# Designed miniproteins, single chains, continued (5), part 39

Each design is a single chain, and the fold is of that chain. pLDDT is the mean over its residues in the fold that is shown.

## One batch from the design tools (miniprotein)

Design m17329
Fold by ESMFold2-Fast:
Structure m17329 (fold): chain A 85 residues (1-85)
Amino acid sequence: AAPTPAQRAALVARLEALLAELKADPRVPPEVVALVEEALRAARAGDFGRMLALLGEALRLAAEAGLDATALRIAELLAEANAVL
């Protein structure tokens, strides 16, 4: 089923918070930041399939970079989004 307006707003807010955290951490690769920015844009447009794909790619890059805390935060958001979508 399509997410409710409240669920959509919550996902957007979580992505905005995550993006702010990633931008504040100089250890996070620019590519990971760019993927989360594009995921936020997709979520705002209602394109949740694209959002999930972009978050999955961001998770892969964060894990490969050894950014365990960042990878966990992205994985948690991805799991929450998959449960709602």
Scores: mean pLDDT 85

Design m17330
Fold by ESMFold2-Fast:
Structure m17330 (fold): chain A 64 residues (1-64)
Amino acid sequence: SELEELKELAREAVENDDAAKIAGLQIYAVSLVIEGRVDDANEILKSIEEAAKENGIDLKLKLP
């Protein structure tokens, strides 16, 4: 599933401190909101937040 792959990429990006990939995933999430796929966008952002928490980073992301 594309969503499962994106969630895994989000986790890996946070673990590797890949700021460019994290930014790209956030931009893609905004794209999903524009398409009406708000739930999918939220799952991607939640994956980034959960991975950040596992790595000791307190990060909270919000969709527009």
Scores: mean pLDDT 77

Design m17331
Fold by ESMFold2-Fast:
Structure m17331 (fold): chain A 91 residues (1-91)
Amino acid sequence: SEAARERARELLERAIRRLKEVADKYSPGLGAALEALAEKLAEWVLDPKTREAALEGAKGLTERAKKLSEELGKAAAEFLRAAEEAAELLA
């Protein structure tokens, strides 16, 4: 439904904004790179054909982020949760 797609976008956009904020605090310029990656993964979550690959990508991002810093790992995990919730809404 359109309402489910709007809710999914809202969740993803909120998580991406948080991820960018935390990444920029960790290293200037990292926020833009992670925003671009997360936006691509969000597009893939919204498409049934790419959704599984997007969730796998978000898991990989979370694992890598946790190795860099605790706060970045938390922000990446929040993005993963938003992606999983978006996938559930669109099922």
Scores: mean pLDDT 88

Design m17332
Fold by ESMFold2-Fast:
Structure m17332 (fold): chain A 90 residues (1-90)
Amino acid sequence: SILDKIIEEINDTGPEDISTLNKEEVEKLVEALRKLGLPEEYLKPLETEENPKKSTLQLAILQLQRLRGLPVNGRVDDETRKLLEEALNE
C-alpha cells in the first residue's frame, strides 16, 4: 500500500530523496493530505519537486499532526496511520 511505502520511506536511513513512492503514488498521497485539510504550501513541494526529499514528506506529516491535534512526532503512529488509511481509500 502507499501508506506502507510512506512508513518505509520515513524509517529508511538511506538517501535523502523519496525512493519508494513513484510520481503517481506521491500524487495520491497529496490528494489524501488535501482532503484531510493540509494547506497547499505543504502540498506544493511534494507535487512540484523533481525529486521530493524525505524531509518534505516528514514536514507534511508533522503539519498534518499539528492540524489534527495529534502528537507532533513526524512518524506514522497508530493515530496518523488511521487518518491516512481512511483518506487514501476514498
Scores: mean pLDDT 77

Design m17333
Fold by ESMFold2-Fast:
Structure m17333 (fold): chain A 66 residues (1-66)
Amino acid sequence: LFQYYQKGVEEIQQQYDNLSDEEKEEQIEQDRLILFNSTDLETVAEALGRLAYLANQEVSEEEFNK
């Protein structure tokens, strides 16, 4: 699971400087919908990673596994 969280962080980080504030807000909204509607833990972990990066609240592997 943490590997998918990291994947989400890395994907959004690579795009961050190319995203407008509106696109960042859209990404947050889409990832929140994934958290509420997805049953796939891997997809949810990726969404959490992207949201954490956008919120400047990344967690360590130790905190993620608590």
Scores: mean pLDDT 75

Design m17334
Fold by ESMFold2-Fast:
Structure m17334 (fold): chain A 73 residues (1-73)
Amino acid sequence: SSDAIAEQARRSAEETLEWIRANAESYTTEIDKVGLRFLIIALRVDATFLRPEDRHVAAEAIRELERVIARIE
């Protein structure tokens, strides 16, 4: 059902955000930047399945990834 899909998308976005926060300091290379950019694309696609009230979780995860990318020189 659409409700089950939305709930799974919410859980996936929350788990992704937690994973990013736990692992942010380990990303330091140009290859890491490529992987993080692909993860941003995947999160934007997944965000289309979220309920409007839950979209902030995906937006926060994307912002955290963009901060990590910006830190890498």
Scores: mean pLDDT 82

Design m17335
Fold by ESMFold2-Fast:
Structure m17335 (fold): chain A 107 residues (1-107)
Amino acid sequence: SARERIRELVDRTIDLAEKVVELAKKYNPEAAKEAQKVLDTIRELRRALDEGAPVDELIQLAAKVRSEVQRLRDLIPDDNEKMRALVDEIEALIGEITRLLAELRRQ
């Protein structure tokens, strides 16, 4: 189902966000703080999805994650290619989650 696909993407996003938090803690405390916000909000999205929250609430949470990811992106130096690649993958996953939620809203 579309909800199962969204759940899989949310779980992958959590795994990537956890890796970004661990890397950021060693090299950039400000990025670690923003990465933790991303992780906390995506976990809230997962809980809301599992509890059958309305699609509009899920869309708002996904938009919040996207905003937090953009703030995190701005804190990562261009020379930190590994962290930038992980954050770029998180942005791509949130984009796909948002697209699937928009499709689910139309049904």
Scores: mean pLDDT 88

Design m17336
Fold by ESMFold2-Fast:
Structure m17336 (fold): chain A 84 residues (1-84)
Amino acid sequence: GQEIVEELRRAVPELERELATTPNPSTQEALRLALEAARRGTKEAVIQMLEELYERVKASTDASAEEVEEAEKMLKKMKEEIEK
């Protein structure tokens, strides 16, 4: 549970560097969500970040039905691991 929040906070300098160097707008948005979750420093913030990332995948016109299903399964698995 709490360990994943601490790992995310430790990754902040690397996430900030990736945000500064990546040209991909979708990756930039994902990195901004991760940095916001790290700043809040709670399990609930990490879960909210993952849910927002999943909603963006569902809204994407380029995502296949299979990719959306895999993202949903990954979200459920990650939420279970974070809540432990």
Scores: mean pLDDT 76

Design m17337
Fold by ESMFold2-Fast:
Formats: sequence, C-alpha cells, structure tokens
Structure m17337 (fold): chain A 120 residues (1-120)
Amino acid sequence: SAKQEEIRELLKKAEEAIKNGDLESAIEYLAEALRLARETAISEEEGERLVRLMKEVVEKMNEEELELLGRRIAEALGIPQAELDAMAELVGMKEALLAVVTAHVNLAAGRRLGTGQPAF
C-alpha cells in the first residue's frame, strides 16, 4: 500500500539521518513511521528495522532529550503521555520508550504480544 511504501522511505531517511548525526530529523521520520504503522500492517523485517533505529536514537540521548522524545512518541502512537510517564517512573524513560515502541510495532507487524491466545 502507499502507507507501507511511505514507511519504507521514512525508515531509509531515518537511517541516513542517524548516519549524519541528525537526530532531530531521525526522530521526525521515526515518529511519522510509527504514526503510519497504526494505520497499516508492516512486515516483520520493517518492524525490526524500526525498533533497531529507535534503539540507536535513544542510546544517543540524555534524560532531558528522552523526555521530549517521549512526548513526540506518545503523540505518534496515540497514547496518553501519563501512561508513558507512569511506565518511565518504574523502568526509566529510555526503557519505557523502547517497550512501548516495540509493543506497537509488533502489533502492526502481526507478531504475538506476550504469551497465550485471546480466548475469543
């Protein structure tokens, strides 16, 4: 679909931005890719690529930058900021961001989340 093609181009642009040290552009591309992934299925390979690039970005950020990223990612994923903040209080913002991004990406890729099948 057109949205799947847009996600692939955004991931390519994010990789190029990360290589150039342009973390702000990388964040914009990754946030838009996450937003689009809410509206379309993605491949397992595309999902793994998105999570990998997000890990690369968050590992380069300080705590204040991670809090600002958290707001952008919460908006992109359509989750309340309070939910991300509550998770960050337990595990830290970096780990909270990666957990939330991974869960949403796995859902978009049709991967199993956790153990067990829904009963219905």
Scores: mean pLDDT 80

Design m17338
Fold by ESMFold2-Fast:
Structure m17338 (fold): chain A 63 residues (1-63)
Amino acid sequence: MKELKLEALRDALINAGLTEEQSDEVVEAVKAGDLERFEAILAKHDIPEDVREQLLAAAREVV
């Protein structure tokens, strides 16, 4: 079931403007439970704060 949530998170990351490679990097951070790295990657790519909060909530559903 975590795999389906990871796929949904990956799709949301791509829709937010990340490339497939960047989205895979973020998903690996979530799999490792490293939410600090997750937030740092999103901030680096200028993802809007509201979208970042939504993505963080989705990531917490997986951890």
Scores: mean pLDDT 77

Design m17339
Fold by ESMFold2-Fast:
Structure m17339 (fold): chain A 66 residues (1-66)
Amino acid sequence: SEEEKLERIKANLKKILPSLSPENRAAVEKVLAEAKTVEELKAGLAAILPELSEEEREKVKEALLS
């Protein structure tokens, strides 16, 4: 289901939070708290993607693909 997919992606993103800078971690946490669908989650992450380092971007992309 979409709910199960959303929860799985959110769980994967939570696993990478400790590897992000404090500012970028807060930004991702806000997206995780506000997103109610997979589409909203992806849109929220896309909006903050330019603020992330290359390493952080790769971690976020990997979490979305898992």
Scores: mean pLDDT 83

Design m17340
Fold by ESMFold2-Fast:
Structure m17340 (fold): chain A 89 residues (1-89)
Amino acid sequence: SADRALLERAREAFEAALAAGIAPETLERLLAALREIEALMKEWFAAHPDDEEGKRELLRRLVELLTELFRGEMTIDEFVARAREAIAA
């Protein structure tokens, strides 16, 4: 499924970032943020089971935000705020 494939890619990007030497305290904050956003995304998918276009758009936005986060282009707090906004839209 496309949703599973995108989540696997996000996990792979995170694992690559971890391998590059993320500090332990930063890693704990990242894992907490990722768990929060995954839970909200799953809740949105359950509420919109037949909205395939909305699911694709949400996944694309989240993958884009995750990429920026893993590249150090935004803070964890900025990532959470922007991801929550994307899910609420």
Scores: mean pLDDT 79

Design m17341
Fold by ESMFold2-Fast:
Structure m17341 (fold): chain A 97 residues (1-97)
Amino acid sequence: AMAVKEFTFTVKADGTVTVTAENLGESDAPITVKVYKNDKLVGEFTVEPKSSASLSFEAKKGDKITVIVELPAGKATVKVTVSNSAGSETKTFELEA
């Protein structure tokens, strides 16, 4: 079955939010990253093994940023960082589908 992990970040200040996903070097397969601001999809991107990708967008204080990491098949270790001017949060996920 497809593996899915998510986390949510609350924006602490108005301005640019950047979501960075790193598909770490021991991973077997690409991942799909979906980024939601509140209830709306703001972007979707694929990250190959040993690669990283980022998405930046504008947000307001109190916005909820939800990052969904999907793996259709294989294994991946993924590091996701969500940052803005007021701070950042990083999570590492191990996925196997």
Scores: mean pLDDT 85

Design m17342
Fold by ESMFold2-Fast:
Structure m17342 (fold): chain A 100 residues (1-100)
Amino acid sequence: MIVGGASASVEAKKGDKITAVASTSAPARVRIGVYLDGELVAEAEGESPLTLEFTAPKSGTYTVEASATADLDVPARLTLEVSVNGKLVAQAEGELVPAP
């Protein structure tokens, strides 16, 4: 079993459409959470690649966190891409490594 995560912060205005895409280099189960001031405001879970779309209820800095888990013996990569109103504004990468 390998596990990993990636996170990015984006600024959005009320009514902006935030789109987060998490993809992995190998088949994996992915979870995406969107946070404002530490509170979970949107989430999605499923197979990679996973897309979460969310409309910002307030202007502010949103933290997007992605995590992935796979039943594999070899490392894999997790890529998180965040777009606001269709424009890519942030990217983050994580490595999926064996759980301790």
Scores: mean pLDDT 83

Design m17343
Fold by ESMFold2-Fast:
Structure m17343 (fold): chain A 110 residues (1-110)
Amino acid sequence: MSPVEEVLQFLEEEIEDEKRHIEEVKNDESLTEEQKEELISMEEHQIESINILKEEIKKNPTKETIKEVLQRVIAGEEKTKALYEKYGLEKGAKEEEEHIEKAKELLEKI
């Protein structure tokens, strides 16, 4: 795969993981309704943001654009991870950390 194709695939995989996280949060009986609403809202905003960033890469597939996109993804994932940690959701926090690590790996290759 080209670096552009590899990053676009990563972003698509992240969207699918975030959709799964939303369903896991909905079914988590340990969370209050307010905590669920906050987590789901954060994940939905993350999905929307990643879709916008995918379109930015498609419109301008430069090394610079890809770096900026990956940096913005890392920043968003750091916020989502912090919210999972705040509510004691270790699995969700770990999966967000794995996304951050993968994005950093992709930055090193570009």
Scores: mean pLDDT 88

Design m17344
Fold by ESMFold2-Fast:
Structure m17344 (fold): chain A 108 residues (1-108)
Amino acid sequence: MSPEELIEKALERLKKIVDEETYKKFSEAVREMREALEKGDEEKVIEYAKKLFDIMVEAARKNPEKAEEIMQAAALVLNAVFSRLSEEGRKKLIEYAKKAFEEVDKLL
């Protein structure tokens, strides 16, 4: 599955699960991340990917019953950008993702 298809799948899943305000914040961060990817701005890609994880952790805290589904969407976004990052960028995102997943695990 292409990175674009992974992101679209994540957005479709979240739209059904989270409130409109959360979905808008997520969609905006995805748009900014895509623009950074096209420009080859890895630092901004990492910044917006971290913002996406923060939004998803907050969404999971508000809806613990849907936490697993929300974090599955986060994993799709991580997979979409991971292959386009340097080794250093990948390590930074993995460390941040682990922290986000640990916060969600506390809600389960």
Scores: mean pLDDT 79

Design m17345
Fold by ESMFold2-Fast:
Structure m17345 (fold): chain A 74 residues (1-74)
Amino acid sequence: MSPELRAALDELRAEVDKVVEEHGLTPEQRATVDAILAALEEWARAVEQQKGTDYAVALLRATRPGVLELVRRL
């Protein structure tokens, strides 16, 4: 995985962690969040391999609002 994609994933993880902390999610909800982030990382790696780094980073950033909303509604 490229440093650029790793940085974008780490940025998303930091924002998700802030939502988790602010909303006081249960251990079960936190496990669900971890599973979602793991699946998103695997997907982003596959996209990078097929379409390149710039496309993968742009696509990940485009999904960010939806991921954060999903976590808030958990």
Scores: mean pLDDT 84

Design m17346
Fold by ESMFold2-Fast:
Structure m17346 (fold): chain A 78 residues (1-78)
Amino acid sequence: MEEARELAEKGKELAKEGRYLEALREYEKALEILREEGLEKSELYAETLRLAGEVLEKLGQRDQARALFEEAERILAE
């Protein structure tokens, strides 16, 4: 989880700099680690999906962004 959190934070800094493709890559790495650890229902996984979705919107990938936002909402809907 710590490694995934570190990758998500790096993604946030890259997105803040407007480096959206690099930010997306770091978020994808974080999501992969969280899946390997069985943490796909965690708040960190949902937050990382939302952050990746925001970056996808900046890149014009609105359909992919919507899919990630919907997945994040499903995880948080309890």
Scores: mean pLDDT 86

Design m17347
Fold by ESMFold2-Fast:
Structure m17347 (fold): chain A 77 residues (1-77)
Amino acid sequence: SETLESVKEFFEENIDDIEKIKYAADALVEQAKTGSKEQREKVLEALDIMREIAKEKGNEEALSIIDQAKAEVEKLL
């Protein structure tokens, strides 16, 4: 599994690439749907990291995508 540090580095580099952010968010939601409770918790941690980076960069479109993904994962808890 990728570490949260690797996730943070990826999103710091790619937060302005909306296609990559959407792809990553969709992949995380699918991982949460098919995964264990532990995997869902790790997905939420990754989405929270993405959200903080998007907020720091002022990318409102990325924030919207991430918030939608987070809401979908939270419904699975």
Scores: mean pLDDT 80

Design m17348
Fold by ESMFold2-Fast:
Formats: sequence, structure tokens, C-alpha cells
Structure m17348 (fold): chain A 111 residues (1-111)
Amino acid sequence: MSVSVVRIEPAPAREGETVTLTVRADSPDVKEVEWYKDGELIAKADFKTGKTEINEKYKDRVSIEVDKERNEATLTIKNVKPEDSGRYTVKVTNEKGETAEAVADLVVEKP
């Protein structure tokens, strides 16, 4: 099983913009996707039900969507700030309990 970062848009981002980070898994039986920043869980989604859980610190700025046909998950961050710069880790788990991780580096520039 593998997961890859497909898109980070815009890259680089500017303060105040909306940023999307899209990943794709190569497994047909994806169960869950989890997004982390600096070891803190920011969002997760169940691939079967489409249910999402967003960390309370991020609930007004962050959303996560899953596309079962493309086997993709998209993290959306609204009104980005320089503090949102850094390493984002995605962890994907399949029905067999196999896991894969990918890293996306986000750069948020001042105007």
C-alpha cells in the first residue's frame, strides 16, 4: 500500500488564501485517512461512511473530503496564516490494517 501527494494548491500560498492538499491511495480498500501537523491530529475521515472528525482548534478553518472513485482525500485550510506553514503528514489505513504515510510541506508567505 502507498499514498502520494497529488496536489497542493496554491503552492506557495499567501496569507489569507484557501489551500487544498490532495492525496491518493493505491489501495482499493481504504478505511480511514488522518491528517497531522507537528504530531497533532487536525482532521480525519472514514472512507466508507464519509464521516469526518475535525480537531476543535481547527473546526472553523479546516475541512476534509474523500473521493471514493478517485481514492483521494483533500484537506482544505481556509484563511491561512504563516503559522500554518510546516510539515503535514497524512496517514492512510486500509481494511487489512496496513498503513501508509506521505508528507506535504506547506509554505505560507506574507503579502
Scores: mean pLDDT 83

Design m17349
Fold by ESMFold2-Fast:
Structure m17349 (fold): chain A 109 residues (1-109)
Amino acid sequence: EKEEKIKELAEKILRLAEVFQADPSLIETIRELLKNPTVEKIEKAGELARKQGLPGILETLAQIADIMGESELAERLRKDAEEVKKKIDELQKQGVTLPGAMLILRREK
């Protein structure tokens, strides 16, 4: 049951990464997560999704963390998602398109 839900959510993340043209590093990390979900892989995927401006992936990773019983990790991922959404919204208010905002976030360290 838990393993099936994790797989479904990881497949959803992979689809989101493909739609938003995520960097190969994130796509590879998600594929590894599909094979064997671990806290380390979720944290790595979350860091990459945050850097690439992908809040939907962060939110779905938080759901996987919750299913695994990792409540603190899930809370951190949700906070990261909200911060990314806020940055995108601020950039869009300045006239930047959604794809442009994502590219700006990807250039941050």
Scores: mean pLDDT 79

Design m17350
Fold by ESMFold2-Fast:
Structure m17350 (fold): chain A 100 residues (1-100)
Amino acid sequence: LEALREAAKEEIRRLERLATELAERSNPEQADKVREAFEALRRTAIAFLDAGPAQVPGALTAIEAGVDIAEMTVSPEDAEKVREAGRRAEAAVKAYEDAA
């Protein structure tokens, strides 16, 4: 279980890094807002994962909120990349839930 939880955390961090980098390129004036929002969402999602598999719905909600924020700030092409990274993070979180 711990290995799957750590994999889920890494995919969440990957989503954060991708979304903030793409936002900085497409919309520099919103970069600080996106970074702050994703830092808060990463902390929230990881806290739900650390609370256990029963709290996975909270982690999924945080990931969805992050993708929504990024979509408002990145280019349409980059929005698709963020959605794909979001789906990967959701898949990793669900793998952790299913293994528990």
Scores: mean pLDDT 81

Design m17351
Fold by ESMFold2-Fast:
Structure m17351 (fold): chain A 60 residues (1-60)
Amino acid sequence: GSIDDLLAVRGVGQVLAETLVALGITSREMLAAQRPEQLASLLPRVGVKSAEKLIQSAKE
């Protein structure tokens, strides 16, 4: 995976993609495998509902 793979996900911008990589989430597949509550707890600016939308977009 790469940062470009994460940037292809709807709702993922440069700053969020860099944060996800720093957390060890380096691919769209890895993002799709996350749990919304856990992802939201790792991302200070992302709530559970936003995390659910990101994960769903990663599955598309």
Scores: mean pLDDT 80

Design m17352
Fold by ESMFold2-Fast:
Structure m17352 (fold): chain A 70 residues (1-70)
Amino acid sequence: LDELLKELEEIREKMASASLKELKELIDEILLKVQEFYEKYKDDEEAIAKLKEELQRLAEVANEVAEKAV
């Protein structure tokens, strides 16, 4: 659990300094990690809740990067 959440947090930190091209690649990595998370923790409601919180933070960073690129 903590390892996968940490990997998503590390991707989020990379997103903050990413170009739009790099952002696309990081989003693809996030989708793969989300799939792995659901496969491992599908029966753990607390783990799924933590994933949802991290996904919301990731979306906020992606929006900030997109706004700066304009």
Scores: mean pLDDT 75

Design m17353
Fold by ESMFold2-Fast:
Structure m17353 (fold): chain A 87 residues (1-87)
Amino acid sequence: MLEEKKKRLAELLENKADEREIFEAILEVLLAEGVITEEEAERLRRAFEEALGWSEEELRAILEEAGAGATSEFSARLAVAVLRALE
């Protein structure tokens, strides 16, 4: 249920959980709300795993070339994953 997915995401954020767990919980909420398809979720998962191998400096360089910015390493990685999934 969507409410349970949102509760799980909130708990992970409050507990400073792993970036991977937070990302997966975000995808679960988006899927439950019908905002993304399962195919889009698979592309986002693949792109995020790829972005986990990059440094913060590498992520920020990619975002700078795209004319974007991010306030944290997590948001930089998420933004890069979205950009790569849209290719």
Scores: mean pLDDT 74

Design m17354
Fold by ESMFold2-Fast:
Structure m17354 (fold): chain A 76 residues (1-76)
Amino acid sequence: VKKVNEFLEEAKPHIDALRAAVAAGDEATAQAHFDRILELLEKYSPFAAKVARKLAERFGPLQAVEGGLLALILDS
């Protein structure tokens, strides 16, 4: 639970920016913020980062962040 809260404190501005970029169709900005979120997931849970990478291959960055967060909760 504490690891999830620490991740969210660091990741929130990148998650907010990712959602805004996806809504605007700005794929380059979305990818940059997704890459930063992925680095943060790796820092807190390599397992969550692996799940996010797999989901990004099929569903894109927004769904990947959601799945990565769920995996982080399960790994915590």
Scores: mean pLDDT 83

Design m17355
Fold by ESMFold2-Fast:
Structure m17355 (fold): chain A 95 residues (1-95)
Amino acid sequence: SFDDVVEQVIRVVTENTRRALELIRRGDYAGAERVLREMARDVTDILLKGGITEQSKISEIMEKIRERLIELGVPEDEARWITSRIGVEWSRRVS
């Protein structure tokens, strides 16, 4: 279901964001970048496997990702940028 896909996406985003923030706190910016890149791929794979293609549903999921990043302590501008990078990866894979 759509709700199951949302739950899986938010779980993956939460786990990987916590890992990336820990790497940033330790000064491992390259490690954080790798984690965020893998996160974008994993989120895209979940969306594709779930058959989510409706623009409104993709927009809803992207907004939920942005909100979750902010809840985890990511600044608003960075959360928006990370979410846009996930959107770009998804667009690239479905084109």
Scores: mean pLDDT 87

Design m17356
Fold by ESMFold2-Fast:
Structure m17356 (fold): chain A 90 residues (1-90)
Amino acid sequence: MSGVERFMLALQQAMDRAREQGLTRPEDIGQLLRDTLSAEPAVSSVTVEVDEAAQTVTVTATLKDGTVLTLTLRMVDGRPVVESTRLTMA
């Protein structure tokens, strides 16, 4: 499994956990994403930016293979939804 595939699986698991825990605030979801994604062995670093006014969470992850992923999540009806994903390869 590639680093990108592992990251996307970890993201999906974090999103599922947020829904199971009833997390509706961008800051709570951002913290869960930071903790879950930074624990993934394929990940080198993670930064999480929360915009409460826009109800968005932006995650930038650098993978050990040099791939950089930027994800934007939007809160829709109290649920986190992936709005955009951008990949940059080294």
Scores: mean pLDDT 80

Design m17357
Fold by ESMFold2-Fast:
Structure m17357 (fold): chain A 104 residues (1-104)
Amino acid sequence: MIDELTPEQLYNAAEFLLLQAINLLMEHPDDEKAREEALSLAEKAVEYIRKMLEKTPGVTEEERKQIEAKAEDLLRLVRENASPVEIQRAFEELLKLVKKAIEK
């Protein structure tokens, strides 16, 4: 279960899920089912990030707010069928903030 995973395992799982979501969107443009699956993967990745932040001492409320805002932006872009390049950029920005928060 997600609660049994370490912060490092949660981070790696989130990164893997987001990469799978981007690959689905790139390989299956205009496929509604591929978009639904990509959204499901992205939502699961965001939940893994949230659980990781809960398990990581030293993450500030400001950092948590910034990460949540970027996660919501990512999910919005996937829902709106934004370009894979734009989704990848949002994903990279999200992971950069997460990594900065946990590497203190």
Scores: mean pLDDT 81

Design m17358
Fold by ESMFold2-Fast:
Structure m17358 (fold): chain A 78 residues (1-78)
Amino acid sequence: MKEEIEKLAEQSAENVKKKLSTEEGRKELIEQLRRSAEASTDPEYRERLERALEEAEKGDAEGAAKLLKELITEPSKE
């Protein structure tokens, strides 16, 4: 089952990179990440979302995608 989560995380990272390749997509992603962070009651999860948000705001598609991929896989270990 971890393989399925990895595949899902890779697909999500790819979608994030595509969205961040345009200014409109970046804006939409940033809005979604902000809402997710505000809704989160887990401090660790919120912190990771905020880091991904920062990278997305800087236009670092690679960094943002990497952080979001880790966010999807790491909560199952924590």
Scores: mean pLDDT 70

Design m17359
Fold by ESMFold2-Fast:
Structure m17359 (fold): chain A 101 residues (1-101)
Amino acid sequence: STLEIIRQQLDEIIEWLTKVYQQAVKEGDKKSARYAALAEAGVTQVLLLLDISQDPERTLRAVREMYESLKKLAEEDPDNEVIKDATKRVEDLLKQIEALV
């Protein structure tokens, strides 16, 4: 189902962000660790909304708002690969959901 595909993509992004966070902490990159944690919190909230609402359109709106927030952070810090990559992954998810809804 559409909801199962969206959930799988959200889970994959969370798993990736967890690994990025752990690596950034290990390397002492506090800025990248904060960006990874912020993005993971946002994606986790979207996943919780999906589980509660079971509404693809509501989920699409939440992903769009998250994308806009991450994009602003990436524009303010264009040399940070973590915020840039997180923004790209959320953008790709947004496009996938728009195609399904």
Scores: mean pLDDT 90

Design m17360
Fold by ESMFold2-Fast:
Structure m17360 (fold): chain A 78 residues (1-78)
Amino acid sequence: MLDGVIAAMIESLNSLSPEDAAKALRLAARTLRARGAPQEVVEQLEKAAEAAKKGDWKTMNENVRKALRLLHEAEQAK
């Protein structure tokens, strides 16, 4: 299930323009930080946003995947 959610999110982001993908990822990072998500999750999403802005979809996809797995692990630990 988690892998399916990650795949859907990455597919959605890849369908956006580089600017819109970067904006979506920055919004997600700020929202998760406000909700008390681990700093490492926020940092990975911010790195993904910078990669998206540059059109580096490979780096964006890797950072999004890492962020979502870390977030899932943090939620399971509570």
Scores: mean pLDDT 81

Design m17361
Fold by ESMFold2-Fast:
Structure m17361 (fold): chain A 59 residues (1-59)
Amino acid sequence: MRDSVSSSRDSARRNMNSYYNRYLDTTRTGTPEDARRERDRYDGMRSRYNGMTDVYNSI
């Protein structure tokens, strides 16, 4: 059970890190609106990762 949840969590973590890097790049080179958009995407991925971590901790 933990292995399946761990795999899903790892995928969510990779996605979260990808969007975080895009957010950081956009804060340096883009507009405030672009940075907000990338921040929202990162927050969504982070919420998914946290949800997977909660499931993992309940197993």
Scores: mean pLDDT 75

